# Ledger of designs, part 61: designed miniproteins, single chains, continued (5)

Each design is a single chain, and the fold is of that chain. pLDDT is the mean over its residues in the fold that is shown.

## One batch from the design tools (miniprotein)

Design m18099
Fold by ESMFold2-Fast:
Structure m18099 (fold): chain A 96 residues (1-96)
Amino acid sequence: SQENIRKQAERLGIPLESLENPSKEELIKALKAAKEYVEKLLELYESEDEEKKKEAIELMKEELGVDELTEEEIERIVEKYKEELKLLEEELKKLE
């Protein structure tokens, strides 16, 4: 989760030094971006469109740096993303 938050913060143009001591506003922005990314990935995977589901699986492979994922591994990754989404929502509530 921390690495995903840092990756999203970098994509938002938050300076690296600010990531070591982020302001409340910068942290909220980074967490919201991470939440939106996970939500979009899960939406693609849960789609009835096989091409969208395949796109989600390819994104999962790219994030993990692997060329192949079994159906069992994909299911575990999806459950982990659902858990991360809950944790991101809890962190956002703590900062609000």
Scores: mean pLDDT 73

Design m18100
Fold by ESMFold2-Fast:
Structure m18100 (fold): chain A 88 residues (1-88)
Amino acid sequence: GEGASGYLTQGSAAYLAGDFQKAVEHYEKAAKIEETPEIYINLGKAYYQLGKKEEAIRYYQKARDLALKENDYTTAKKAEKLIEEVKK
């Protein structure tokens, strides 16, 4: 079966093709295997493209909080900027 990296790659391919619903499905499968800030950022981006701003903010907040727990301040700041972009 696919690992988290496999599903993340499939989700990113779907995202680039403009199939944001399929991107969400693949990223959710990745998150069930392994929760990472990068997967949550990608889920937020896909939900934002679907017009689901509340879900996008929720996943960016999860990405920020997880990155902070991992002392990944660069990714935490990236998630904060994405939250601000949605709130414009």
Scores: mean pLDDT 89

Design m18101
Fold by ESMFold2-Fast:
Structure m18101 (fold): chain A 93 residues (1-93)
Amino acid sequence: PGPEAARAGYEAGLKAANDPSFSPVQRAAAGAIGGGMADVYSGRPEWGLENAATAVRALGPQGSRDGAEAAKKAGGDIAYQTARFVAELGGGL
């Protein structure tokens, strides 16, 4: 479920975007990681959301720089930009 995985990933980023304790970089990382996780656990896209949240919490204190780098490598440019765009838009459409 590629499109479901991508949607779960950006939804994770959107959820994180509503949490002011998270930086835009952390939100972008959440989106990319969530997408990748949802792809692996294709039978349960909702689990991608939880995994993304957990990953962001784990990455947050270790630096937003690493998060951006991870998002870029894990999800590629499109996942990173999508998550970042959603975060900057205030988590809404």
Scores: mean pLDDT 48

Design m18102
Fold by ESMFold2-Fast:
Formats: sequence, structure tokens, C-alpha cells
Structure m18102 (fold): chain A 111 residues (1-111)
Amino acid sequence: MELLEKAIKLAKEGKTDEAVFYLNLAVSYYRKQKKYDELIEGLEKAAEELKDVNPGLAARVYFWLGLAYEEKGDIEKALEAYEQAMKLYRDVGADEFAKRAEERIEELKKK
């Protein structure tokens, strides 16, 4: 949790690159430990706290949340997270990243 809390604080300070660095460390750490529930809780808090402060970073957090739910096998929640990421990426004009989220949604709906 300390890495995710630090990332949120850095993002709120406008230090986006540093926030991304600590978010990547946290995601990597929890995935290696298979602590998907802790990762999901942390990413949900990060997304909620960042959506108004840095919507582009919030979109990235929702995309990671989708991946975490997918790895846990919760396809319904993964779809919700990817749809949220896609919407936020479109809102900030990151159309290429929005398309990646859309492709992930389409792939999951085929199964």
C-alpha cells in the first residue's frame, strides 16, 4: 500500500512521471505476490482520487484495474474497469490508448 499511497500523493502534486514510476512498482510487486485483492483495493482508491485531478493517469489506473480483475478471473469487473479507462482516455484525447482498452473489451466479450 505505501507505494500506491506515494503514487497518489505525487500525482496530486503534479509529479506525473514519478507517480507512474511508483504505480508501476506497486502493480509489479502485488502481481508477483499474487495479492490481487490488495492491488484491486489500492487501484480503486487511486482511480477515485485521481479522476478529477489527473484523468489521464486515472485512465491508466483503470486499465491496470481491468488487468488485475482479468488475472483474478473476474471478467465482469474487468470489463467495467476497461470501459471506464476507455471513457477517460477518450475524454483526454488519448484515442490510441482508448482503442487498446476497446480491443481488450472486445476480446473478453468473445469468451
Scores: mean pLDDT 83

Design m18103
Fold by ESMFold2-Fast:
Structure m18103 (fold): chain A 94 residues (1-94)
Amino acid sequence: MSRYLSEEEREEMRREIEEALRRGELSEEEARELLEMIERGVPVSELLRFVLELQLRNANIDPERVEAFERIIELIEEGVLPEEAAEKVRKELE
């Protein structure tokens, strides 16, 4: 099942995006697109796919991180909570 961000999770994501923009880890354009997706209430899996696409465009992601990220997205699409998905992938990497 598709999972959507709660209002609290949206607020946390906005803060993370704002901070990444301040650190120069995101361009102004990338930050705007992410904030727009959060405001539109897209599924978490769709939001994470966009983040992965940005990382790939910037060539600032190693193959191990790409595989881990794709696995997390897959689990979230299967109905796993984001925190639980991250924990499962962490265990798979051990």
Scores: mean pLDDT 71

Design m18104
Fold by ESMFold2-Fast:
Order: structure tokens, then sequence, then C-alpha cells
Structure m18104 (fold): chain A 68 residues (1-68)
């Protein structure tokens, strides 16, 4: 449902934000993803749902790879 999707996106974005704020980006992949989100928002003003979902999925994938 929309609530589950919204919660998942919010959690992923919050995690990206926390990692960026703490300055603890471990890999270039995380930084690149954060930069991509920021650039998209700056250019379009509003990220569409597809883009936000894609970014959240990419972040999850990166985190999984980093965990091994």
Amino acid sequence: EEEERKKKLEKALAEIGRDNVSGKARTPKRKELIDKVREHVEKTGKPDEEFVESVANEYIKIEEEERK
C-alpha cells in the first residue's frame, strides 16, 4: 500500500541524509547517489516518484554490497 511504500522511501532517504550529515560516507557509491538525488531535486524542483523509488532501491543495493 501507499503507507508501506512511503515508509520505505522515507527510511531510505533518512538513512542517506544521516550518512551525509555525519560525514561518514564509506564509499564513492554512497556519495555519488546522494549527489545524484540533490542534483535531480535542484534541476526539477520535485523528484518524481519513480526517481525517488529508484534511488531508494539503489541505496539498499549499495548497502547490501558493502555488508558483503
Scores: mean pLDDT 63

Design m18105
Fold by ESMFold2-Fast:
Structure m18105 (fold): chain A 69 residues (1-69)
Amino acid sequence: MSDVQILVAEHELAELREEILANEALSEAQKATALGLLDRALQLFKEGRVDEAVALVREAKAILAEAKA
């Protein structure tokens, strides 16, 4: 994975983390789960395990989508 792709992934994950933290419809348990998925996804991106990282990001986004108006 290129340094540029890692930087883009870090930026996108940071935006998702802010969205999760700002979402008042999410319970504390849902926030903890979603943030944990994003933290693990970032580690996998840095390891070059892109497909596994993308799967975890999709799970975090699903938690957000269920809480969206």
Scores: mean pLDDT 77

Design m18106
Fold by ESMFold2-Fast:
Structure m18106 (fold): chain A 76 residues (1-76)
Amino acid sequence: MAEEAREAGLEAVEAGDLERAREIAENSRKASQLFQEWGDQLNSPALRALAEELEEAAREIEEAIRKYEQKVKELE
């Protein structure tokens, strides 16, 4: 799940589809919030770990978007 989101988001950035990349990052954060909530309710370290992985995936995608935008500015 987190790995798939990361791969899809990074592929979107590589393709220049920043709208798609932002959508994937936002969906990953929403999923992270849900798994964090379930992890707390069920006292599940595994669900909390999955939530952290999804948050990391979202952050990596957002960082890739920022680097892409920075490179575009450097070419102007």
Scores: mean pLDDT 82

Design m18107
Fold by ESMFold2-Fast:
Structure m18107 (fold): chain A 90 residues (1-90)
Amino acid sequence: SELDKRVEELIDRYLKLLAEGKPLSEVFAELARDIYDYLLEHKLTPEEAERVLQKAEELFKKRIDDPELREAFINVVKGAVDAALRELEK
């Protein structure tokens, strides 16, 4: 799926930036913005937005061993998805 590939690319990018020493707060802000912008630019449906979140959760569960960090990343993506869907309803 094109959506699955894009989510994988974004998560790979931001986990690499974190590993390279980018501050966690900046990684979270930039990830949220990229997810939000992607949903708005492509006018994703609620079903497609749910797929974005599900794929992100799958990748975070596989790649982040720290449960608190994993939950924080999931919450960042969920927040961005929820915000984009609200904007698309206007």
Scores: mean pLDDT 87

Design m18108
Fold by ESMFold2-Fast:
Structure m18108 (fold): chain A 50 residues (1-50)
Amino acid sequence: MEEEKIKKINEEERKWLDRVMAAAEADPTTAPEATLSNFLKRRKEITKKL
């Protein structure tokens, strides 16, 4: 059950991350460090559940 949800979340988060990264590059005050940290944390959770 969660397998299917994880796949969907992974794909959506990929596109979401692209948008957030683009916004961070446009405004450096958005702190790219925080963006990357959040992404890495999410990837670890997805990887552990897979």
Scores: mean pLDDT 64

Design m18109
Fold by ESMFold2-Fast:
Structure m18109 (fold): chain A 52 residues (1-52)
Amino acid sequence: SQQQYRQQVLSIVGQKIRAIGDYLDSGDEKAYQAQIAKLNAQAAALDAQWAS
């Protein structure tokens, strides 16, 4: 449903915010880039899943 899509998008956004927080705490650029790449892949897969 549209609501499920919205909740999944918000979950990914929340994880991106968390990744930024983790980076600010750790300074681990490699971990940050890996996490963002993973989240971007999840977002792309989600968009493909919910595309008409």
Scores: mean pLDDT 83

Design m18110
Fold by ESMFold2-Fast:
Structure m18110 (fold): chain A 64 residues (1-64)
Amino acid sequence: MELEERVKELIERLKKEYGDKAANVLKSLFDYAKSLPDPEEREKALEKVIEIGEILEKLMQRNK
């Protein structure tokens, strides 16, 4: 699924730039989203994980 690849890319980027703790938060949310049995709920959850990851990146950028 394309959304899963986008989440994986966000996790790798957060780990590289901001460390394991930030990446692990997003990874936990990603694992939960993938565990949902309904495809529509999985898609919505993955979209929310991406949104959270993008917000986290913005917050980390402002802490320079």
Scores: mean pLDDT 78

Design m18111
Fold by ESMFold2-Fast:
Structure m18111 (fold): chain A 63 residues (1-63)
Amino acid sequence: NKVIEKIKKNPNKKYKVTIKYGARDFLSRRKANEDKLKLSKFPNVEVTFEEVDEGYEIKIEEL
């Protein structure tokens, strides 16, 4: 996962990760919860959810 790799390479930077998922798609919601759990292991990451109509996307930005 390129997002996790970026976080590991820059431990002195703070990141905001937004997980966008289709609210009515059970598989997308499950994936969002799994990815949140994985990302929340890093003390330099803030994770937020955004419900969208369709699809799944992870956005990362430096704080």
Scores: mean pLDDT 78

Design m18112
Fold by ESMFold2-Fast:
Structure m18112 (fold): chain A 72 residues (1-72)
Amino acid sequence: MLKEKAESLDPEEVQKLLKEALEEIKSIEGMSVEEETGAVIRVIGEILDSESNEEAEKKIKEIIEEARKKAE
């Protein structure tokens, strides 16, 4: 169940990952507000689908890198 998987993740660590990803996405120059919002939604989705903090962090990093490339 997603609830039990989420409980196996440290909620504080998940919140820190989300906060760090959000600030990093907002710091990318050249992105529109809509593109930033889309990237944030993807980050939230990957965190919810991830089974571990390490998996979530890896997926978040990929989303941020993709967002940076699109902003070029």
Scores: mean pLDDT 71

Design m18113
Fold by ESMFold2-Fast:
Structure m18113 (fold): chain A 75 residues (1-75)
Amino acid sequence: SEEEKLKKEAKELAEETLELFREQGEAGEEPDVERLQELQDKIAEVLSKLPEDVRLELEKEFLERVREVLEELRK
């Protein structure tokens, strides 16, 4: 369905964002702010097209994933 396609796209964009953070963090590089902003804008657009309940679920999952990556980078 179109909803499942959007969910998959949102998850793929979220994982791409997290992988970018992890790679740059491990390399000791400064975050690519422009690339991160582009990815955030794309995620926001995809999420805006999803039903509220689905959007809230994906946002919760993404927040938890962000916390995990940030915790790893703090070590």
Scores: mean pLDDT 77

Design m18114
Fold by ESMFold2-Fast:
Formats: C-alpha cells, structure tokens, sequence
Structure m18114 (fold): chain A 83 residues (1-83)
C-alpha cells in the first residue's frame, strides 16, 4: 500500500539521518577511522535493504526513492569525511 511504502521510506530516511549524525560526531571527535566505518556500515545496510525489497517485489517508485536516498547518503557521508 502507499501508506506502507511511505512508512518504509520514512524509516530508511530516519536510519540514514542517524548514521550521518554518528559520522558527524566521530569526525568532530577526530576519529576518522570510526567515522569511515560507520558510513560504510550504514551505506551497506541500505544497499542490502534495497536488494531484499527488490526481490520481495517492492514497487519501481519506492525502489527509485530508496536509490535516490542511498545516493544522497553516499554524497553527504563523503562531504562529512572530507571536512
């Protein structure tokens, strides 16, 4: 359902924001190794989730939104790690 799709997108967005906040905290603490690890773990988890949802028959629209969110996550993590 559209409500279930939106709830899923919202949960993945929350997960992305939580991982980015933890990356930012690790960078602020001077722990770049920890920041890189957190970014890689979060990105990997979202990639696996998209793969599982694709196999489970999630709509093309929700998969496209998740791929866009993953691209945003990668870009924002890279920017934090470059700072």
Amino acid sequence: SEEEDQALLDKVRELVEEYLAEVEKAVAAGDLEKAEFIAEEGIGLVEIAIGVLRVAGASEAVLAELEALLDEFRARAEALLAA
Scores: mean pLDDT 88

Design m18115
Fold by ESMFold2-Fast:
Structure m18115 (fold): chain A 88 residues (1-88)
Amino acid sequence: GLLTHTLELDRQALQELREEANLIADPDFKEQVLELLEEAEVQLNAGKPVGAVLTLIQKAIEEHNTGNTAKAEEKLQEAKELLEKLKE
């Protein structure tokens, strides 16, 4: 069904972001990204779509790679807030 297809796409995106996260040179930022990806995987395994969370994590990595540390932290915080809403 449509939900099954969405979860498969989210699982692929999560795997791709995990590979990208492993290339992050900043150890503190890398740890934050990997922790959020682990939490997203828990929600995905519970049958919850995580595409919006993964999009925010991807934007955080893009901002970090362009040297915009403040925007990167902002996007990570938004991802954390969405993950907490998924738990409720």
Scores: mean pLDDT 87

Design m18116
Fold by ESMFold2-Fast:
Structure m18116 (fold): chain A 77 residues (1-77)
Amino acid sequence: AMEEALKIGEEGLEKMQKMIENNEPVEKVVEIWKETMEKIYELFKKYNMSEEEQRELEEKLKPQYEELHRKIQAQQA
């Protein structure tokens, strides 16, 4: 469960970062982010993941998310 959610999150964030590096529209990046979050949310429901497990996933993905956020802000400047 956790390993699958991490893989989906990391693959989604990596894809979004590559899209930004390729100068794709932010709207497309947002669509991939929505798809990634929807898949993670379905795993939370499917495996009945606790709030503690959800928080652990967020902490593991936080560095990649912060890097993506920084890149998006730089593109809009």
Scores: mean pLDDT 76

Design m18117
Fold by ESMFold2-Fast:
Structure m18117 (fold): chain A 107 residues (1-107)
Amino acid sequence: MDIVIRPERLKDDNVSPSLSASEVTAIVLRKQQGNKDRFDFPSADQVRDAVRQAHDITGRYVTDDPRARERILKGVRLQPNPESDIYKHAYAIFETSGDEEALKELE
C-alpha cells in the first residue's frame, strides 16, 4: 500500500517549505505498524490519532536543506518497505535539526 503525500501549496504559505502534516501522518502510521517491510490498512481511529500527532510534530520542523526542500515540493509516497522515502526524508530533517528527541520518536 502507498499513500501519496503532497507538499503544502507554496502560494498560500509564503514560508520556507516544511514537512507537511500529511507527510508526518504517513511517518507516524509507519511507526505505529512496527514493521517496515509490511503495511496493513490502519483503523480509522489509528489514522485520526496519527493525524493529530502529525499536526503537533509538523509545527516543529522546517528545513533549510535544498535537497530536502525539493523532496517535499515533489511530494512523497509511503510504501510498504524499510527504505520508504517519507521515512528517510523525515529522519534526515530531524537529524539535521539536531533534535535527538524527535529522532527517537521516529525509531
Scores: mean pLDDT 42

Design m18118
Fold by ESMFold2-Fast:
Structure m18118 (fold): chain A 80 residues (1-80)
Amino acid sequence: SMEEEILKLLKEAFEALKKAHPEDYVLLATAAIELAGALFEFKNGRLEEAREILRRLAERLREKGADEAAELVERVAELV
């Protein structure tokens, strides 16, 4: 299902971020909060809000050099 694919990609995005920046606890916490927020909006049918959160998070991750995690987050935004 689309929900299962979204959950898989969100998990892969966070795992990629943990591998790239394992000790950047502020970045990891921020990403976890934003990913949870996007999932909450998605489950409540607020698809545009979910997409906006994900796209803004992807840009911030790219600015931090977390390109693989950013690409995975962007992919979730395309599926929502």
Scores: mean pLDDT 88

Design m18119
Fold by ESMFold2-Fast:
Formats: structure tokens, sequence, C-alpha cells
Structure m18119 (fold): chain A 65 residues (1-65)
């Protein structure tokens, strides 16, 4: 599997819903930093670990560079 698939799997392991994983992957692939931050902020308000979500999103960004 490529690095993008691995990062998506780790996001799911952190409790991110399939819909959230798809939105984060799409936003990163489009270079939409504002959308990425918006999704992480909403997930954090809903009780997700925002710090770990940011870490996995940074790995996803590195995978697409």
Amino acid sequence: MNEVSEAARRLAELGASPALVNRLVTAVMNGDEEKVEEEIEEATKAGSDGEKLREEVERLKEAVK
C-alpha cells in the first residue's frame, strides 16, 4: 500500500469515521489547508484527539509531496 493508504488507516484507528477520513484525504490532496483545519477542529470538539489527528494529517501531507 502507498503512504496515503497507510495514513488513512491510522486516521481510522484513531476513531475517525470513514466520512471524516475521506474528507481529510480529499482536503489534503487538494491542498486545502483551511478545510483540513476546519475538519480537525470539528472532530476535536466532538471528542477526538486533535493532536494525534494533526500528526496523521502531517504524515499524509508528506506522502503527497
Scores: mean pLDDT 78

Design m18120
Fold by ESMFold2-Fast:
Structure m18120 (fold): chain A 74 residues (1-74)
Amino acid sequence: SGIDFRGLSPDEILKVVEDNLKKLVEEGASPEEVQSWASQQMRLIADTYPVDVARELARRIVKLVNEKIEEIEK
């Protein structure tokens, strides 16, 4: 199931994504599972927000995902 991002600010969306990424890593998710989850969230954001907002959020989410993957692979 997807997260409902409607009515959230960009900073609130990023916080929700970061909190969920931390939980996934704590639960033992693989890099592939983290990437898959993040891709699903970015699609939901693209369906909900204007293209400029969705693009900036995707850029920031990719940075967060890369940080979490480095933690898993370390």
Scores: mean pLDDT 81

Design m18121
Fold by ESMFold2-Fast:
Structure m18121 (fold): chain A 88 residues (1-88)
Amino acid sequence: SSFEKQLEKIEQKLEQLVEEARKNANDLQKLQALKSEVEQLQKELLQLSKESEEKGEMNKELSIRFTSLSIRIVGELTELQLQIKRLQ
């Protein structure tokens, strides 16, 4: 479905942002910018989940993927927050 492809794009973008954070572990400004981008992905994921439910396209596999990705985003945001605090 189009929702599965949009989820894959969010997953790929998250992986790119995590890799950029790893490569820029000592760059406070870059980490703050990356955190803002991850927060934007979180908002996009929540909106996409709501739209899939409203259109009746939510199924068990899609629901599991939304939940798993949401948990991963929260974990990555927590790690970014800790990295930022260590550099201050």
Scores: mean pLDDT 88

Design m18122
Fold by ESMFold2-Fast:
Structure m18122 (fold): chain A 102 residues (1-102)
Amino acid sequence: MKIERLIKKVEESKLEKQPISASEYATLGLLEAALSGDQTLVDQVQTLTNIAKLYIKAGDKKKVVEVLKRLKEIQEQAKEQGDEAALAAVDAAVKELEELLK
């Protein structure tokens, strides 16, 4: 799976912890809260992608891996449901996150 390759790439990356702003931490809290709401799989993918971007910026490998594992669960659920839009959203998210890890 492409997500498993990305997880390994994150674990092997030289991401260093960087400070993020108080407003970015507040945004992260709001995004995490949104995931507990009644969201479509596409909306959940977008929310998780934004969470992952903030954790990549913060250099928090463990949190990035956790978000990628959640994206994998959504990908499996989308396959079961035949949700092609959610599958396309996961593929786009993985590609975008991979570009940020350079």
Scores: mean pLDDT 80

Design m18123
Fold by ESMFold2-Fast:
Structure m18123 (fold): chain A 80 residues (1-80)
Amino acid sequence: SKEDELIDRYVERLLKAKTPQEFREVVRELFDELEALGYSREEILKVAMRVVKRLSEHLTQEQLDQFLQVLGEVLAERLA
């Protein structure tokens, strides 16, 4: 699906990110694209959880913890 293709693109970009700043920029862009496509808050959260699941298969525990912290911060900024 188009959503699966979008998730694949953002997962690839997040796997290439090296710093918390780069994670934050990619996550913000993901949310901006989903909002532009008309995704609701609930649908954005579901996509975010799918991205987390995909990343958990590829990232170290340290990298995943760092990503989850950044994701939580962007979620608080954008969806609160």
Scores: mean pLDDT 84

Design m18124
Fold by ESMFold2-Fast:
Structure m18124 (fold): chain A 100 residues (1-100)
Amino acid sequence: AAELRGLQSLAGSYAAGTQEIAEETERIAKELAERDPSLREEAEKLAKQAQEAAERANRLYQEAVDSDVASARGYLAGVEEEYARAKEILEKVKELKERV
């Protein structure tokens, strides 16, 4: 019980963090589109990719809460992967912002 709850809690934290990154990416993408309309399409694409990562992370977290310890470890790894993906997307949108 304690081990499973720890894995579920950690998966939830990464899922929440992925959502926060997706929201930050959308904020920066909107600012970019306003400052340089030529970057709108790329910025919107990055925001969509970050949102999709957050949606996948949340689904994996939901699977983790209804799973056993072995399955929960796999779902946690998946959530961590989506969190890492969202961070890479955030870095790309920040690099675009530096070009304007």
Scores: mean pLDDT 88

Design m18125
Fold by ESMFold2-Fast:
Structure m18125 (fold): chain A 60 residues (1-60)
Amino acid sequence: DEEVERAARYLVSKGLAPSLEAGKALVRRRIAELGSLEAVFPNSLLAELGLPVPAVEAAR
């Protein structure tokens, strides 16, 4: 998935994952646990990655 790969690249660039494959594995595991990619990252990170940001969450 393009969104998973973008998220993985972001994690690698921030030093949160040692490789793109590790980042993709982490993102996929969190999606499976939480049910959505949006639940894995805060809205600020979703916006930086170019992913859809839930409007209600922007209100805090």
Scores: mean pLDDT 63

Design m18126
Fold by ESMFold2-Fast:
Structure m18126 (fold): chain A 105 residues (1-105)
Amino acid sequence: SLVEEAREILEQVVEYQKKLLAGEISPEEFVEKMREAVRRLEEIAKRAFEESDEVIREIAHILIQMTAGLDLVAIYLRLKGENPEPVLEVANEVGRIEEELIEKL
């Protein structure tokens, strides 16, 4: 289902967040993985417009969770003296997809 596909993307994003916090990947590598996730989410959102309100709400909830996680990562990067802007740009793209889905409801 589209909800399962979106949830899998959220799970992958959370795993990359954990790797970033552990110092296993760079902020640049993290942003590249987030850009891949956004591309997949845009395709899911296009397909979601033909689905029930329940499916749209579930996907929107997943996107809200993703945006919140990215905002926390941006704060973490600022505390480490890193540039948070690329992560904030990704968060804004996820937020745009969320808003487009909510407007369908």
Scores: mean pLDDT 87

Design m18127
Fold by ESMFold2-Fast:
Structure m18127 (fold): chain A 98 residues (1-98)
Amino acid sequence: DKQRQQQLTQLRRQITSSSIQGNDAYRQGDYDTAIRHYDRAIQHAQQMIDIDPSSQNYSTLSSIYRNLSRVYRRAGDFDRARYYDRQSQRYRQMSQQM
């Protein structure tokens, strides 16, 4: 139980760090780097949901997918942008049901 709380705290820090790095890369126009950082944030957010499927954690994953959709749209990959926008909406809905 305490070890589980420690894992959740570590995952939250990793999600925050990766999201900040993704945002910084996006601001600089480095879309490939932004995508890699957001992909890492998604991986950690999915691990967090596997441990704690809460409204807050679904909301976090939804936000990261929204950011990833924005990056792909700016990079001109409209098919992937649309895909990730749908994923964002799906997890936003899940956050409201929990």
Scores: mean pLDDT 90

Design m18128
Fold by ESMFold2-Fast:
Structure m18128 (fold): chain A 68 residues (1-68)
Amino acid sequence: MKLGDSGEEVKEAQELLRRFGYDLEVDGVYDEAAKEAVIRFQEKFGLPKDGVIDEEAKKAMEKLLEAF
């Protein structure tokens, strides 16, 4: 998922980011606010700050939430 994407997968990623405490809407559109939240998440966890989430990154986020 990257800037300009939309749909159910984007909603799932937005819900995961909100569970980590990032302030964004779950509207199913990957906009600049969602990209900024992803970059902040990537910076906090030492990941490459590219603002992109794939299915593996989503699964990793879900596992991280189980640890916290």
Scores: mean pLDDT 75

Design m18129
Fold by ESMFold2-Fast:
Structure m18129 (fold): chain A 89 residues (1-89)
Amino acid sequence: AAAEFRARGRELIARGEAEGDERMILIGRAAEAAGELVAAAPPELRGELAAHAEALIAAWLAEHEGDEEAAAEHRARAEEHGRRLEALM
């Protein structure tokens, strides 16, 4: 999970830099930060934290692409995982 977030973040940053897409660079940086948070989290929280972060990143990418329906679906999933994460803390 953590390594996957960092790899995805680096790919998004590289693409954003190549295309001059500042929004994509920001999403990539958020993905890298999510990887660090997942790595630092207690084992019992890692699954829900990773799922929450993945849904948020997917929502931001969908918003960037102009797919508001997909963005809303991803945001709903992020909220659900966020509620589960809150219940575990």
Scores: mean pLDDT 84

Design m18130
Fold by ESMFold2-Fast:
Structure m18130 (fold): chain A 71 residues (1-71)
Amino acid sequence: STLPYREIIERAAKALGKSFSEGAIEKILEYLSTLPEEQRGDALERIVLELVLRLPADRTTVTEADVEAVL
């Protein structure tokens, strides 16, 4: 069984004052599913960090297009 990545993404976003659209969450989960299990945690951390660094502080919603830009 895999870790609950959806719940991890949602909790991380809330802690950072942001939310992910359903399309953004699905895009991340789809990408992670293409990777070996041992690489998924590092990939998720990289994606979240890049999204935080790229998005303005006042932008609270992460979209599917934002996710595609960091994959």
Scores: mean pLDDT 80

Design m18131
Fold by ESMFold2-Fast:
Structure m18131 (fold): chain A 82 residues (1-82)
Amino acid sequence: SSSQQKQLQDLVLKSTNISFAILSYAVELDFQGKTALADELVAQLNALMQRAEQAYNNQDIKGLQETLAELERLLDEAKAAV
């Protein structure tokens, strides 16, 4: 439905914005010499974004909400590490 499609779109946009923020913190961590931690953060981000893409392709709103919650947790961890 049109309403469901907008909800999927909004969740993807929010996930994309959070992924950009996580990448920004990963760059900051690498600049600080915390390269191993930055690499692990990027690996976790890539896995979550792959799950989000699969959920989107399946029109799985719940799956997207779950991956978004995990992205928000990962962002908090990234912020705490800088």
Scores: mean pLDDT 91

Design m18132
Fold by ESMFold2-Fast:
Structure m18132 (fold): chain A 110 residues (1-110)
Amino acid sequence: SEKVKKLLELLKELATLTRELISLIEDNAPKSEILKVLEQIIKLIEEIIELVKDFPEAQQKLQEILEQIKKLLEQLKKSEDIEEQKKIALEIIKLINEAATIVQDVILKL
């Protein structure tokens, strides 16, 4: 299935960006670099949401996760404390992992 292939490609890209994000957190990278990767992850999740439109429950859950990620992103932008920034980034990673699980469940139904 072409849709399965595309979702697997996006899921692989999401995993790659998530690993990059974890590395940036470990390396105490500048907030600007973390924000850049998070913006790429947000765009990727938006693409996934479009592809799962035939699965309205999954689409709604992914939209709710995306909204939570965007709220945490705004908190991260305002934070001047490195330890708080890391905690926010880890909360975002948790949400990304939840999104990945929903995508995997959709693939199993295709």
Scores: mean pLDDT 90

Design m18133
Fold by ESMFold2-Fast:
Structure m18133 (fold): chain A 80 residues (1-80)
Amino acid sequence: MKEKAEELKKKAEEYRNKAIDYHTQSALLRIQAVAGRIGGGYTDEEIAQLDAEADRFHQLGNEYDKLAEKYKKEAEEIEK
């Protein structure tokens, strides 16, 4: 049982790291969109594309957060 919990914890950590990567990319794209809007170097369409890509990465990050939490909970239930 403990070995199974460790496997699930490893999966949770892998998915958590994936979520962090996507959330980081989303945040960077939003910063770029804000900088473009303030600096006037981008068209409204280019800013909208950056926001749309940021939204996509945010959604992917949320999906991996849910997977990480699922496997974390499964590991915790085995250890109880």
Scores: mean pLDDT 84

